# Designs tried in a protein design run: designed miniproteins, single chains, continued (5). Part 16

Each design is a single chain, and the fold is of that chain. pLDDT is the mean over its residues in the fold that is shown.

## One batch from the design tools (miniprotein)

Design m16524
Fold by ESMFold2-Fast:
Structure m16524 (fold): chain A 76 residues (1-76)
Amino acid sequence: MAEEAADRAAEIFDKLPDELQAVGLLIISVGIAVGKNTGKVEEAVIDALRIAADFFEKHGYTEQAEELRKLAEELA
């Protein structure tokens, strides 16, 4: 389920500084909320994972970005 993927993403975020962890969790939470409102939870969570990955890569966390992209590929 997409919510289980969000839990796995949270484990990746736990390795980041507190502010970036909060941003990652916010991105995933918005993705879940959009998905529930549109009936496309998996698509919305996949998009949220890719958005979070792009954000972290721009801030120098390329390993965590790669882990998030792999998780998005597992859900696709």
Scores: mean pLDDT 80

Design m16525
Fold by ESMFold2-Fast:
Structure m16525 (fold): chain A 64 residues (1-64)
Amino acid sequence: SELNQKILQVTYDTFRRVSDVVAEAMARLQKAETEAEKEAVRKEQDAQIADVRADYQAQLAQIQ
């Protein structure tokens, strides 16, 4: 159904966005030299993933 296709598309897009956030955070962690810098990267990653999750839920709500 079109509904299922929309859900799958939003889910795939969300997966790619999470993957990109994680990859960027991993690259930044490799450059971080202190625990404070590493903690800042992890907190930013958590915040970005939370934003992606919120957007995902909002998009799913609009489909239904």
Scores: mean pLDDT 88

Design m16526
Fold by ESMFold2-Fast:
Structure m16526 (fold): chain A 62 residues (1-62)
Amino acid sequence: DLDELFRRIAIVSLNANKDRPPEERLEIAKQAVRDVGESQGLSKEQIERGLKIVEEVFKEKF
């Protein structure tokens, strides 16, 4: 499940960078989704969906 993958990337990245300012943590997590998405050959639309998932995870839990 691609959404589950994006949620895992978000959680791992946000936790790894919890000592950084919130805005910087979010930017790093979004970049992680872009990097993984590009390496996996995902479409721009799929990557955009992943970025929305990162923002939702950040809002809910971080």
Scores: mean pLDDT 83

Design m16527
Fold by ESMFold2-Fast:
Structure m16527 (fold): chain A 66 residues (1-66)
Amino acid sequence: SLKELAAELARLKALKKALPLSEATGQTPVITVEQVSEDLFRATATVGDQTAVAEVTVKEVEELLK
């Protein structure tokens, strides 16, 4: 579904932001995804004491698939 795609895209974007920190520290990122609203998913990637956040809307996923 579009909501599942939005959640996964948010997760992948957070991972992408965290990847340089993971490579520099040797620590594996821990990623959590939450639905903030009907349209908004937020993913938080944690590497040690640092965090990277990415947000994706269902609407932007719909627009990407058109």
Scores: mean pLDDT 83

Design m16528
Fold by ESMFold2-Fast:
Structure m16528 (fold): chain A 88 residues (1-88)
Amino acid sequence: LSPEEKSKLVAKRVGYEIKAIGDEIMAERSPDPETRETARVSARYARLRAQMLDLQIQGKPIPQAMLDEIAAMEARVNSHKSYSLTLV
């Protein structure tokens, strides 16, 4: 990866890390079970996207299992339309 590409990936990773923290707090503190479930799924997705970006920054291959998990989570979210996940 070039230094410019690496910088862009770092910015995206930080964005997903911030989102994961916010969703983790909601998953812990929300009194509503459905809101907690939605926040848990969103937090896990954001963590996986951040890990994927970290691997790209390090020049390491992304495990197929990680890609499969991300795809499965996106499919579940899209089927319910309760919130939107974007690849950005």
Scores: mean pLDDT 77

Design m16529
Fold by ESMFold2-Fast:
Parts: structure tokens; sequence; C-alpha cells
Structure m16529 (fold): chain A 82 residues (1-82)
């Protein structure tokens, strides 16, 4: 495994973990959880453009600045691997 491939895998893993953290934090919000679940699947499947669209949609559904910052970080990680 090359260092570049390892960096990509680490960024994908961190993005998936970030999505999972948000799903757990918002487990009582089924609409947000559904979008986050779809985003996590898109990342795992290598469908990065779809993942970014879903993460932007999730960001629009939250007003919490901490959640918005985490979503921005996840989007950045996905952009860096596509």
Amino acid sequence: MSEEELDKEVREALAIIGVAVLKIAHKDNPELVKILDEAGRAIAEGNYDEAIKLLEQAKALTTDPDDQRLLDNIIKLVEEVK
C-alpha cells in the first residue's frame, strides 16, 4: 500500500466516522439520520460527488455551529479523496 493510498483510506475512514458520530448525536432526528446514512454509504462506495451533495443537504438541516463545522470537515475530507 502506497503512502498516498493510505492517506486516501484514512481520510475516507475519518469521513465515515464523522458521519457515524453525527448519526448517533442526532438519533432522534430521522430525516437527518437518513441523509447521513446515505452520505456514509456513498463515501464507502466511492460515490464522492453524491456524498458531498448529501452532506451539504445535512448541513442545511442543522443550525448547530458544532454540527456545521463537523459537516464542513467531512466535506473537505471527501473533496480531498475524489
Scores: mean pLDDT 82

Design m16530
Fold by ESMFold2-Fast:
Structure m16530 (fold): chain A 84 residues (1-84)
Amino acid sequence: PVVGPDSAGVRFRGEVMDKDGKKKTVTVRYTRDPSATDEAIKKLEEGPKEGEVLYLDVDMSLEQTRRLQEAMEKAKFGDGVLQP
């Protein structure tokens, strides 16, 4: 996986609502780790921490993209953030 400043790809930041109605900022970054998208989905479903970085696999499948989109909608991601 690519985790440093040499990571290729687009970076996004956005706000999500946690279960307590608090807005938290998350950063989205692309990587070449095939497990990264599944981990990001789990973090979105559980409620991310303030300033958390979510890694998405650049080669993620259509099924992973669909599941990620559903998780982001449930986490109340708005316009101006990554929408796969």
Scores: mean pLDDT 64

Design m16531
Fold by ESMFold2-Fast:
Structure m16531 (fold): chain A 85 residues (1-85)
Amino acid sequence: EERKKKLEEAAKTLAEAMHKAKLSDEQIEYALENILKHPEALEVVGISLGLDEETIEELRELGLSLSPEEREELVELIKKYLKEL
């Protein structure tokens, strides 16, 4: 329950930040591919999007804790929220 809520919140935060940063489709694909492949990528993406220190730390801890299947779920949620913006 709490874990799914954290995934939803992280996905929404990242999607909104990517939208505000006006990332190209190519930049978004590159970021999502890195999130899918690398547990540490959530921290790096958060830093690159200019998120606050607390959010970056939460993304770091979340990214390191996710299974490959959960990283795939997160990427799909980010894509879903981006389409809704």
Scores: mean pLDDT 83

Design m16532
Fold by ESMFold2-Fast:
Structure m16532 (fold): chain A 90 residues (1-90)
Amino acid sequence: SEEEKQKLLTRAAGLLGRIALQLKDPEEASKLLELSTELMKAVGDKDFERALKIAKEAVELLESLEPTMSPEQQRLAEEFKRYVEEFEKL
């Protein structure tokens, strides 16, 4: 349902913001925060096609950052990826 999509992506966007706050590089943190904000805006607009595009861009960025991440940050990134996969099944 639309409500389930909004709840899932809202949680995903919040998780991106949380990951960004834990990143040591301010440029990388800024990019991830921008994606979090854009994802929240797309979800608020109920633009789920745009939300999925932004979420996939965030997944690609997180994968590129994986070698620099702590185990905790990697766990949060994997949780974000699971939310995106769950959304695609809806």
Scores: mean pLDDT 85

Design m16533
Fold by ESMFold2-Fast:
Structure m16533 (fold): chain A 60 residues (1-60)
Amino acid sequence: MVSEIMELIRKGASNEELEKYLNSEDIAVRKIAAAGMDEEYLRSKLDELPEEVQKYIEEK
C-alpha cells in the first residue's frame, strides 16, 4: 500500500526493508520505494532491479 511505504520511509526504514517493495505489482509503490532509498545503494544493485526502476534511477 502506498500509505504503508510512505510511513516506512517517514520512520527511516533501511534500504533492505524498502528493497522488497521494488517488486510490488503497484508501479506507484515501486517508484516511492526507489525514491526513498539511497541512490548509491540503488546503483550498486542496478543489475538486480526491475527494468522500470532502473529507468527511474537513470532519469533522476
Scores: mean pLDDT 71

Design m16534
Fold by ESMFold2-Fast:
Structure m16534 (fold): chain A 82 residues (1-82)
Amino acid sequence: MSPVEKIQSELDNAEKLLSQGDVKGALESLRKAIDLIQKNPSTPDELKQKALETAMAILRTAPKELILEAIGEVLRVIGELL
């Protein structure tokens, strides 16, 4: 599986977990996707944008104890977008 396919899979999993109310699981999958994006700077911008949208969706639903972690992931994705 290519790095791009792995990133897509982790983002899809994050969205699925978030839709099920598993914010912690969604954050774990998002973190894996962002780690892969950081290791692969040639990742398409469309996929980086999807990661940002997923991170923002998680941040909007995050309980207080996970807000700072979710903000950290949003900032990591913004750094990869320029």
Scores: mean pLDDT 84

Design m16535
Fold by ESMFold2-Fast:
Structure m16535 (fold): chain A 84 residues (1-84)
Amino acid sequence: MLTEEEVEEIEKKLEEELKKVRELAAKIPDPALAEALVEAAERMAEGLREMARADYEGDRATLAALRAAGPALTQELRALVEAA
């Protein structure tokens, strides 16, 4: 089970990764595709934050629900990357 400090480190790491995604998206010639990729990455980051919080709080039901939703979001992100 994650500690509060581990949750804070995950938050910082996600912020750094989102910055990198935005920098990479700036290199995509299609602005609509670039925006969609950033939006999908931001939704994935939010899901990871919610999972970290649920694990820290011991909310196993929420954690299981978020894990079940993960594959669909991952498929959306992969489709956008393949379209780029």
Scores: mean pLDDT 74

Design m16536
Fold by ESMFold2-Fast:
Structure m16536 (fold): chain A 98 residues (1-98)
Amino acid sequence: SSARQAGASLIAAAGIVAAALDYMARRLEELAKKHPEYKEEAEELAKELREAAKELRELVKEAAKQDVPSDELRARLRELMDRGSELLERAEAFLKEA
């Protein structure tokens, strides 16, 4: 039960990170529309966030097909979540400077 609970918690956490990435990408896209001077940089960063969110959702779908996600899938989810967190920090810093 603990392994199943840990897997479910990881999948849920990955889903939250993916949603946060999409939310921040949207904020960057809105900034690009209002401030032409930041358009290219904001759109490129938004694209990176959306690509990371897509990769996370694809792994979440694969993990959800398993009763207990494999160690390899768990490791890949954690790596993508860490990358997503770094992208979120970059997006927040960019929005602060803009």
Scores: mean pLDDT 86

Design m16537
Fold by ESMFold2-Fast:
Structure m16537 (fold): chain A 87 residues (1-87)
Amino acid sequence: VFQAPSDEEVAAVASTIKSLEEALAAVERLVELLEEYARENNDEALLAATERLRPELLALATSPDEEVRRLVAAGAIILTRRLEEYR
């Protein structure tokens, strides 16, 4: 079941993000995992959605707003954890 992260969960994870490099790594890991999952499950719609989202997520992870970078990285980390639980 894909549940949206709670505000408390996002805030807790966001507080652990210490650098721009960590935010970028979190987003890149999520995109990699989504692409792998889509290919393994022959989900062309998910693959196309992931390819479209990649530049948007990278733009958010490199935003001049530090809070935006932390929030997108936190979301990526939480979603990555949930996807790994379904392997």
Scores: mean pLDDT 75

Design m16538
Fold by ESMFold2-Fast:
Structure m16538 (fold): chain A 88 residues (1-88)
Amino acid sequence: MLEPAERSDFEAVLEKALEAARRGDVQKAVTLAVAAGILFSAGGDNIAAFEALARVSREVAESTEDPALSEQFRQEAAEAEKKLAELK
């Protein structure tokens, strides 16, 4: 249902979320990941929406120096991946 141009725009938001996660900007990464998820979901692609959330959560977990945040976002990534598996 997504036009190729719309998908490209949504992927750009996801890339910004991943860059924020790699920089350790957890709040910005989560905000952009949620925005990308909403955009993909509104476009009818719930698989891409949960994949975006899973990818950003995993990147935050791997990039953060805070063990508690790493554990939290590893759990959030696993939950998003579980929902993604249910949609496939």
Scores: mean pLDDT 77

Design m16539
Fold by ESMFold2-Fast:
Structure m16539 (fold): chain A 94 residues (1-94)
Amino acid sequence: MEKLEELLRELEARVTKLLQEFAKVNGLDSLEKLDEFLKLLDELEKELEEAEKRLPELDEEGQREFRERLRIEREIIDELREAVLKLKERLEKE
């Protein structure tokens, strides 16, 4: 349980760091930076899938809680991806 909880906390922290880094994006280097963010989001989704494969290590209540936390992180990732794509589109259109 502790190892899965630790992994999930690390994934949650990485989502927060990506949000902070995205807030620092500047116009001059934005397109390359946005492509890097999309790559990092894809890697994070893969790690969430690996964490989900470890659900059988938890009891029924732990599995339910873990699934809910994974769902929340996936929603944040989807929202961040949408924001990155919208910003990329604006920069390419300007």
Scores: mean pLDDT 77

Design m16540
Fold by ESMFold2-Fast:
Structure m16540 (fold): chain A 82 residues (1-82)
Amino acid sequence: GELVERALLLALEGRGSQAGALLVAAGADDTAMKHLTELSRAIEEGDEEAALRAIEELGRALGDPKATERAKRELRRMFEER
């Protein structure tokens, strides 16, 4: 849904606290929030593979493959700009 997609994009922008608030509003559980934390850390560390895996795990937990694919595409774009 729109909340999940927006939350994932906010996390990619380094706005993890705002992303977390939107995911909680969308009904995210502790497992999803753990993967959001892993995503934020991977982005801070510049670990593209860890970030991609965190997005995939978040997408599975939230049941939103469309938001997951958009977030993965945006992540790859961000890493290609370096």
Scores: mean pLDDT 83

Design m16541
Fold by ESMFold2-Fast:
Structure m16541 (fold): chain A 89 residues (1-89)
Amino acid sequence: SSLQAALDALSPEDKRALAAIDRLFKDVREKIKELREKGADPELIKEYEERLKAEEERVRANPSDVNVITAAAINLTGISLELDRILKE
């Protein structure tokens, strides 16, 4: 497909960055799901879902901008660490 050809044209560094951001999105989604399954406060869940959505919208608006992807990765890592702390309580 035309998308696969575009992906194949990316540098190894850009491919690694895209793989990293995808893993971070999956990690945060799984942790939010675990919070919901454990019966966490719906308002707390909503706050994290809104923060996740903001990062999804940031990357969607600028999918090829390495600076935007890097900022999203930093923010998602912070969210993931906060969720880990909550899940340990």
Scores: mean pLDDT 79

Design m16542
Fold by ESMFold2-Fast:
Structure m16542 (fold): chain A 71 residues (1-71)
Amino acid sequence: SMDELFDRIDALSQEMQEKIAAGDLEGALKAIDEMVELLRQYLSTSLSEEDVDFVVQSTRKMLVARAKEQI
């Protein structure tokens, strides 16, 4: 369900923050990749493929940059 998908994204967001705090870049990047895949699944229910790609790519770039800067 959509609620389960949102709960998983929230859990992965928390995992990403914990990996960043621990200095685990590989773990943070794995959490980011899983989050953006779930985001793609969610957005694909209502947006075009082009709009999904734009949002997913922009979100991934921002999260990866944040993780690298904080570690």
Scores: mean pLDDT 85

Design m16543
Fold by ESMFold2-Fast:
Structure m16543 (fold): chain A 76 residues (1-76)
Amino acid sequence: MVFYDINSLIKAYKENPDRKVFLLETGSGMRNGLVRSQLKDENIPFEVVQVDPEDVDKKIEELLKKYPDALILVNR
């Protein structure tokens, strides 16, 4: 499942905490830090995947193929 809103992802994770969480980042910046801090404050384990903006859709497809039940947050 793909999210563009962190609050929606947090809600979905709390409904089933066994799911893998990926944070897709298209660069470095303060906005990425805020999202990471909120996930840590909610005690949600996540993996950061740095990806070029042009490759976001391809990376989403690859992750969902490997982890069909994964929660993916796209932070652009």
Scores: mean pLDDT 81

Design m16544
Fold by ESMFold2-Fast:
Structure m16544 (fold): chain A 78 residues (1-78)
Amino acid sequence: DELLARAAELGRRLGRLAKEHSPEEVYKLARAEAEEFEAAVKGDIEAVTAFLTAAYRAMGVPEETIAAKVAKLEEALK
């Protein structure tokens, strides 16, 4: 559950930054954390799902849209 908690926290952080900064600025501000996390979650669908859900939620994306995106990702990885 540590990886899932870390994924959700990073997602929230990047989602908050994305509301006030361009994607390029967000990448510059969180580059090292994003690269380390990407390497750590390769092949872990639960961690990727937790990250995306937290990021979209922090960006103000509707829960229905988040659920649809997550379901599509889970189906593609089965």
Scores: mean pLDDT 73

Design m16545
Fold by ESMFold2-Fast:
Formats: C-alpha cells, structure tokens, sequence
Structure m16545 (fold): chain A 78 residues (1-78)
C-alpha cells in the first residue's frame, strides 16, 4: 500500500530529524517535548510495521498528531 510505505518513510525521516534536533537542544523542557514526540513517532512506526494496513496508518496518524501538539506547545516548529 502506498499509504503504508509513505507512513513508514515519513515517520523514519521525522524521527531522524527530531533526534538531530534533540542532540542540539539545551532547554530541558524542549528536550522533554522532543523526546516524547520521538517516542510517539517510534510507537506509530512500530504499529504500522507490525500491521501494514490502512487502519494502522490511521492509528499512527493519531499518535503523529499528539506528537505535533506536544512540539507546538513547547514552541517547536517541526
């Protein structure tokens, strides 16, 4: 499925970018927000990899939106 492949690639790239951002972040509150977002993206990625279905992609999308909210509340534009 194109949706499954796109979700996997998108989440892997998002995780990599957040890990790079975390390595340069000095604010403890922002570090915590980035780490929480990474954890949610990894959970979403694991969900889609174990169950490569459009239903799993929809569930992963919920986790992705929660991660984005956490980042936005911390003042991060990712």
Amino acid sequence: SVLVEAAIHGLEEAIKRLEELLSKETDPAKQEAIQRAIDLYKEALDLVKKNPTEEAVRKASELYREAKRILEEAGLSV
Scores: mean pLDDT 86

Design m16546
Fold by ESMFold2-Fast:
Structure m16546 (fold): chain A 88 residues (1-88)
Amino acid sequence: SARDAALLREIARLAEEAARHAEEGDGAAAIEALERARRLAEQLSDASLREALLAGLELALRHVREGDYAAAARTARLTAEAARLAAA
């Protein structure tokens, strides 16, 4: 739907933003961006896509909380790519 496409584009932007913050060592900003993306992902109407993106965002959040910013950035970017492809 047009609503899901708009949500997916915003999730992709926020996940890319989180990846940049993680690469800069700003864990607090990375967590804020990932939590915003998570709230948008919860609003997706497609259950399979919602579960997949939530899993990716939660994994990225765990990596940030563990201080593994490289893994967090990688996971956030993969989640952003998945959201971007789903929006197409």
Scores: mean pLDDT 92

Design m16547
Fold by ESMFold2-Fast:
Formats: C-alpha cells, structure tokens, sequence
Structure m16547 (fold): chain A 98 residues (1-98)
C-alpha cells in the first residue's frame, strides 16, 4: 500500500543521507557485500527454494546487515579506519572498549 511504500522510502532516504555524510562508511558498506546477499535472497525466492533453505539465506542476509550496522557504529566511535581489517566479532569488541 501507499503507506508502507512511503515508510520504506523514508527509511531508505535517511540511511542514504547518513552514508552520504559518512563516505568512509559507504565504502565499507560496499565491501561488506550486503547488496549481493540481498540479490541472492531475491533469486532464491524466484527459484522457489524450500522454506528451510530460504531461512538460512535470510540469516546470512541478516548477518550482512548486522556487520553494516557495526560499521556505522564504529564510525560514530571513531574506529572506522580499522573496520576494513576487522571481523564482525572484532568490531563488536572494539565497540565495547572504554
């Protein structure tokens, strides 16, 4: 519906604006390959894979999104320069430091 579409567009616009204000995070986001994970999910849905397989793919997409969120948080904490060499676990540890 129009209301759902508008809310989605507002969310995308806010996220895009944040990335435009933080170009280093935008570069990190591209390296995390979230777009490719989303393409895989859409292709799997089109191919009619089983619900169990689809759930596994959704978990992979969610992990990609979580890593992207960690990159944004790392930028706010001033550790964005290291994000490229850090695993999601290492990013989480860095965010927990004083």
Amino acid sequence: SEEIKKKLEEWIEKYRKYLEENPEVEERTRELNREEAEKILEQAKADGVSEEVLKQIEEEVEKARATEAYALLAKEKGIEAEVGSLSPEEIAEALLKE
Scores: mean pLDDT 53

Design m16548
Fold by ESMFold2-Fast:
Structure m16548 (fold): chain A 68 residues (1-68)
Amino acid sequence: SGLDIAMEVLEEFGKTNPEIAEFVKKLKESKLSDEEKEREILRFLLDLAARDPALYQEIAERIQEAAK
């Protein structure tokens, strides 16, 4: 699913980025539904796009590549 792909990519980036690692950990420990988790990922990525557009582009490209 799109959620599984996004989580896998974010977990990989989290190995070298503490902010992403903390976000992934919090999301995994949450009791949110899959739809709520997808919404939280979207919010995180939109915020990241404004603060660090280069990192956002790398993550977006990796998600797109992993989806095919």
Scores: mean pLDDT 86

Design m16549
Fold by ESMFold2-Fast:
Structure m16549 (fold): chain A 100 residues (1-100)
Amino acid sequence: SHMEELERKLRELESNIKSQQLARDIADKLIRVGRLTALVFDELKERGLSPENVTPEFVIKLLQEKYGLSEEEAQAVVDTRYMPPEVEKAADEAEKKWAG
Protein backbone atom coordinates (compact mmCIF):
# COMPACT_ATOMS: atom_id res chain seq x y z
CA SER A 1 0.00 0.00 0.00
CA HIS A 2 2.78 2.46 0.91
CA MET A 3 4.67 1.49 -2.29
CA GLU A 4 1.52 2.01 -4.40
CA GLU A 5 1.16 5.57 -2.99
CA LEU A 6 4.81 6.36 -3.85
CA GLU A 7 4.35 4.97 -7.39
CA ARG A 8 1.25 7.16 -7.83
CA LYS A 9 3.13 10.31 -6.72
CA LEU A 10 6.03 9.41 -9.05
CA ARG A 11 3.65 9.06 -12.03
CA GLU A 12 2.11 12.46 -11.17
CA LEU A 13 5.57 14.10 -11.07
CA GLU A 14 6.54 12.49 -14.42
CA SER A 15 3.27 13.74 -15.98
CA ASN A 16 3.95 17.29 -14.71
CA ILE A 17 7.51 17.25 -16.12
CA LYS A 18 6.25 16.08 -19.54
CA SER A 19 3.53 18.78 -19.51
CA GLN A 20 6.13 21.48 -18.72
CA GLN A 21 8.43 20.24 -21.52
CA LEU A 22 5.53 20.26 -24.04
CA ALA A 23 4.57 23.82 -22.99
CA ARG A 24 8.22 24.92 -23.43
CA ASP A 25 8.41 23.34 -26.91
CA ILE A 26 5.18 25.13 -27.90
CA ALA A 27 6.52 28.47 -26.55
CA ASP A 28 9.79 28.07 -28.50
CA LYS A 29 7.85 27.37 -31.72
CA LEU A 30 5.58 30.41 -31.15
CA ILE A 31 8.60 32.68 -30.52
CA ARG A 32 10.17 31.47 -33.79
CA VAL A 33 6.89 31.99 -35.72
CA GLY A 34 6.56 35.48 -34.19
CA ARG A 35 10.07 36.42 -35.36
CA LEU A 36 9.41 35.10 -38.88
CA THR A 37 6.10 37.02 -39.00
CA ALA A 38 7.93 40.24 -37.98
CA LEU A 39 10.52 39.62 -40.74
CA VAL A 40 7.71 39.18 -43.30
CA PHE A 41 6.09 42.49 -42.24
CA ASP A 42 9.48 44.27 -42.48
CA GLU A 43 10.03 42.83 -46.00
CA LEU A 44 6.53 43.91 -47.09
CA LYS A 45 7.23 47.43 -45.75
CA GLU A 46 10.54 47.58 -47.68
CA ARG A 47 8.68 46.55 -50.87
CA GLY A 48 5.93 49.15 -50.27
CA LEU A 49 3.27 46.43 -49.85
CA SER A 50 0.36 46.36 -47.40
CA PRO A 51 -0.27 43.10 -45.46
CA GLU A 52 -3.96 43.35 -46.49
CA ASN A 53 -2.97 43.23 -50.19
CA VAL A 54 -0.92 39.99 -50.12
CA THR A 55 -2.13 36.40 -50.34
CA PRO A 56 -1.04 33.48 -48.10
CA GLU A 57 0.63 31.99 -51.21
CA PHE A 58 2.76 35.15 -51.58
CA VAL A 59 3.89 34.88 -47.94
CA ILE A 60 4.75 31.17 -48.34
CA LYS A 61 6.84 31.93 -51.47
CA LEU A 62 8.58 34.83 -49.67
CA LEU A 63 9.47 32.61 -46.69
CA GLN A 64 10.81 29.90 -49.02
CA GLU A 65 12.86 32.20 -51.31
CA LYS A 66 14.12 34.79 -48.76
CA TYR A 67 14.49 32.69 -45.58
CA GLY A 68 15.01 29.17 -46.98
CA LEU A 69 11.98 27.55 -45.33
CA SER A 70 10.35 24.40 -46.72
CA GLU A 71 6.75 24.58 -47.99
CA GLU A 72 5.59 22.78 -44.82
CA GLU A 73 7.49 25.20 -42.51
CA ALA A 74 6.18 28.26 -44.39
CA GLN A 75 2.60 26.90 -44.26
CA ALA A 76 2.97 26.38 -40.48
CA VAL A 77 3.94 30.07 -40.05
CA VAL A 78 0.85 31.17 -42.02
CA ASP A 79 -1.45 28.71 -40.16
CA THR A 80 -0.17 29.83 -36.73
CA ARG A 81 -1.71 33.30 -37.35
CA TYR A 82 -5.07 31.60 -36.60
CA MET A 83 -3.91 30.09 -33.31
CA PRO A 84 -6.67 30.16 -30.63
CA PRO A 85 -6.21 32.96 -28.05
CA GLU A 86 -6.12 30.39 -25.21
CA VAL A 87 -3.02 28.68 -26.68
CA GLU A 88 -1.29 32.04 -27.30
CA LYS A 89 -2.04 33.14 -23.70
CA ALA A 90 -0.77 29.82 -22.27
CA ALA A 91 2.48 30.18 -24.26
CA ASP A 92 2.95 33.79 -23.05
CA GLU A 93 2.35 32.76 -19.40
CA ALA A 94 4.79 29.83 -19.77
CA GLU A 95 7.47 32.16 -21.20
CA LYS A 96 7.08 34.56 -18.24
CA LYS A 97 7.35 31.65 -15.78
CA TRP A 98 10.62 30.42 -17.39
CA ALA A 99 12.08 33.96 -17.66
CA GLY A 100 11.90 34.28 -13.83
Scores: mean pLDDT 67

Design m16550
Fold by ESMFold2-Fast:
Structure m16550 (fold): chain A 76 residues (1-76)
Amino acid sequence: DGIDGAIANLLKVADEVEEWLAQETYERWKARLRAASPEDQPALLEQAKEDIRLVTGKERADELYRQLVADLEAEA
């Protein structure tokens, strides 16, 4: 009962969905970057950074972006 209880439940579900979307977005960009030529990777990294920032908060997006760059460099 009450809108505060409903909002709390919706926020919990929203947080779970946001993390799932962030992880899915990360994995899709990781796969695309690994399939791309080294010459195309800088442009794809910029696209990945913006796409990740659209689905999660700046702190989490920056963390995922740094991990993506590190994963890419480790495969070089």
Scores: mean pLDDT 78

Design m16551
Fold by ESMFold2-Fast:
Structure m16551 (fold): chain A 86 residues (1-86)
Amino acid sequence: ELERMREEIARYAAEAEAHRDTDPERALDAMAKGAEVTEEGVRLRLEEALRAGRDVDEEEYEAALRQLEEQRRQVEELLARLRAAL
């Protein structure tokens, strides 16, 4: 459910903010989880659009998935660098 995912993202964002000063590792973990839920939500929307026949062809769908995978990799690299700086 998109509403549940939105609430989950907000919860992880709140956890990251709450622990930013006291537990930076926990804050970074919360940020990583929030990013994962965000990616999952976008992926589900793309799959629904494809199935609903919103004129999204398979090639465009696969290109969008590759872009999401690249964005996830970049976020993971940034979080890893921040974690290493702790």
Scores: mean pLDDT 73

Design m16552
Fold by ESMFold2-Fast:
Structure m16552 (fold): chain A 83 residues (1-83)
Amino acid sequence: SETELRILEALIQSYLDTGDSVRTVAELSEALGLSPATVSRHLRRLEERGLVRRVGRGYELTDLFEAMNYVGMTRLVEAVERV
């Protein structure tokens, strides 16, 4: 779950910083310090959940605000559980 949140956060931040919605597995692997296999596996799970979609050689968020809400709600729940 933490890896999924980090991938979503990286895609959100990349879009906000550059306006480019698409990132490759290699770009996310480098940005997050994770293996391409790990990134690819978690991106497939996020795609199954409808949070990302395949575009050419990369992935993008299906909806920026849905991704932001998912990350925000998951982080809030984790913060409450730690209190």
Scores: mean pLDDT 81

Design m16553
Fold by ESMFold2-Fast:
Structure m16553 (fold): chain A 85 residues (1-85)
Amino acid sequence: SAKVVEYGNEKVEEIKATFLEELSKVPEANRAAFQQAALTYLYTEGSKLVQEALQKPNEEEILKALDEIKEQLIAQIKKLAEEYA
């Protein structure tokens, strides 16, 4: 669905914006380690969650699952930023 793709892209941009904001708050010496940890989480656990969401039986459930995944990924990025503070 084009609507699912557009919505997914919107959520990716929101996650990216949060990542860049949190990266700016991390001390410069720790930024590379924070970036590595955050990207590893996004490409492993994040990718798994998105694949599972796309298996939902209808568009409404997929969009709802993508919202929940965005909140979870943002929360983890913020937690990692605190750990590398």
Scores: mean pLDDT 87

Design m16554
Fold by ESMFold2-Fast:
Structure m16554 (fold): chain A 92 residues (1-92)
Amino acid sequence: MVEEAKETLERIRKIAEEARSAEEIEALERELLEKRRPEFEEALAAGDLERAIELLAEILREVVLAATGDEELAEEAGEALRTVLRALVAER
């Protein structure tokens, strides 16, 4: 369920913030988003929401990996974000 994915994201965010400060997590998010900005802008311009979702999930995965060093946790974060964003896009 989407609610379970949201709870997973909240839990992972707490783990990342315990490993690093919230300020460091925000700095990593900004840096990685700026690095991938051209790809994200092209996906949005093309109306390719699935590619935009994948890019955001990859950014979150890299943030979690950089913060925790836990590749499994990073993959879980990416999948949870995909689940939440796809549900928002797919709502009728």
Scores: mean pLDDT 81

Design m16555
Fold by ESMFold2-Fast:
Structure m16555 (fold): chain A 62 residues (1-62)
Amino acid sequence: SQADQRQRGDELVQRGLELRRRGDYEGAARLYEQAAEEYARVGTPEGQENARVARLYANSLR
């Protein structure tokens, strides 16, 4: 469901933030990219916006 994709995206963002806090920037970037994919699957404008933000987080760590 759309709620499940959003929840999976949110969980991946939280895991990415934890890796970033520990200095694992590459691991965090991969999790943010996975979060973007989950948000994009929501199929709503909000989901697409969340996907763009997650991609920006990933790119900021490269």
Scores: mean pLDDT 84

Design m16556
Fold by ESMFold2-Fast:
Structure m16556 (fold): chain A 91 residues (1-91)
Amino acid sequence: SLREEAERLYERAKELLEQGQGGQAALQAGQASDLFGEAGDLEGAKRAYELGVKGARLGMEDKSQLPQAIGGALSAMGGLFQAGLKAGELV
């Protein structure tokens, strides 16, 4: 399911962040947020967004990680927005 795939990506992003791979962590967390958003899981999208922001901040300390950090942050924001819209439609 989308939520199971998002959860797998979220756990991978946590591991990458602990390993100091901020850009990769942001990218994986952004993808997780997008999938949580598509599934309408606002709580999951929020957690993935927060992790994506942490990864992006760390990744921006290394110029070679800038594209992944920026891309991940944008995806995480998009996923959170989509989850919010879907949560509103479920009322």
Scores: mean pLDDT 83

Design m16557
Fold by ESMFold2-Fast:
Structure m16557 (fold): chain A 68 residues (1-68)
Amino acid sequence: SAAASAAARAALARAEAALRAGDTEQVKHWLDEAGDYAAASAAEGDLAGAREAGRRMTQLKREGGLPA
């Protein structure tokens, strides 16, 4: 859904802010939240929103030195 996709984007923005602050616990927390919202988005038929969230998660994990 648009709501789940928007929630995923908000969680990813928080993960990025945590990454810049060096807060690895918060990065992991918000990436986990983003993953849940991306899965909800896909389950509701918003595959494009889910794929975009997945790409951003992978990018943030790579930037933070976290496993994919």
Scores: mean pLDDT 82

Design m16558
Fold by ESMFold2-Fast:
Structure m16558 (fold): chain A 76 residues (1-76)
Amino acid sequence: SLDEEIDEGVALIYTAVAIHTARRLKEQGKLEEAERTLIEAVDKLKDSPVALQAIRDAARELGLPKAAEHAEKALS
């Protein structure tokens, strides 16, 4: 339905922004802030498995173990 398409689109945009923000924070040495950014995204997007998988994979690639663990638990 249109509502489902809008909700999923919004979730994916939010995910992309959160991942980009976390990557920039990590590049600045702000690891705790990068972790929090993705953990907050997990909490907001807990009902979107696609978003959670993207956050988990990004957190693993960025070396953000707390965010990766949070996303993995949300997928369980």
Scores: mean pLDDT 84

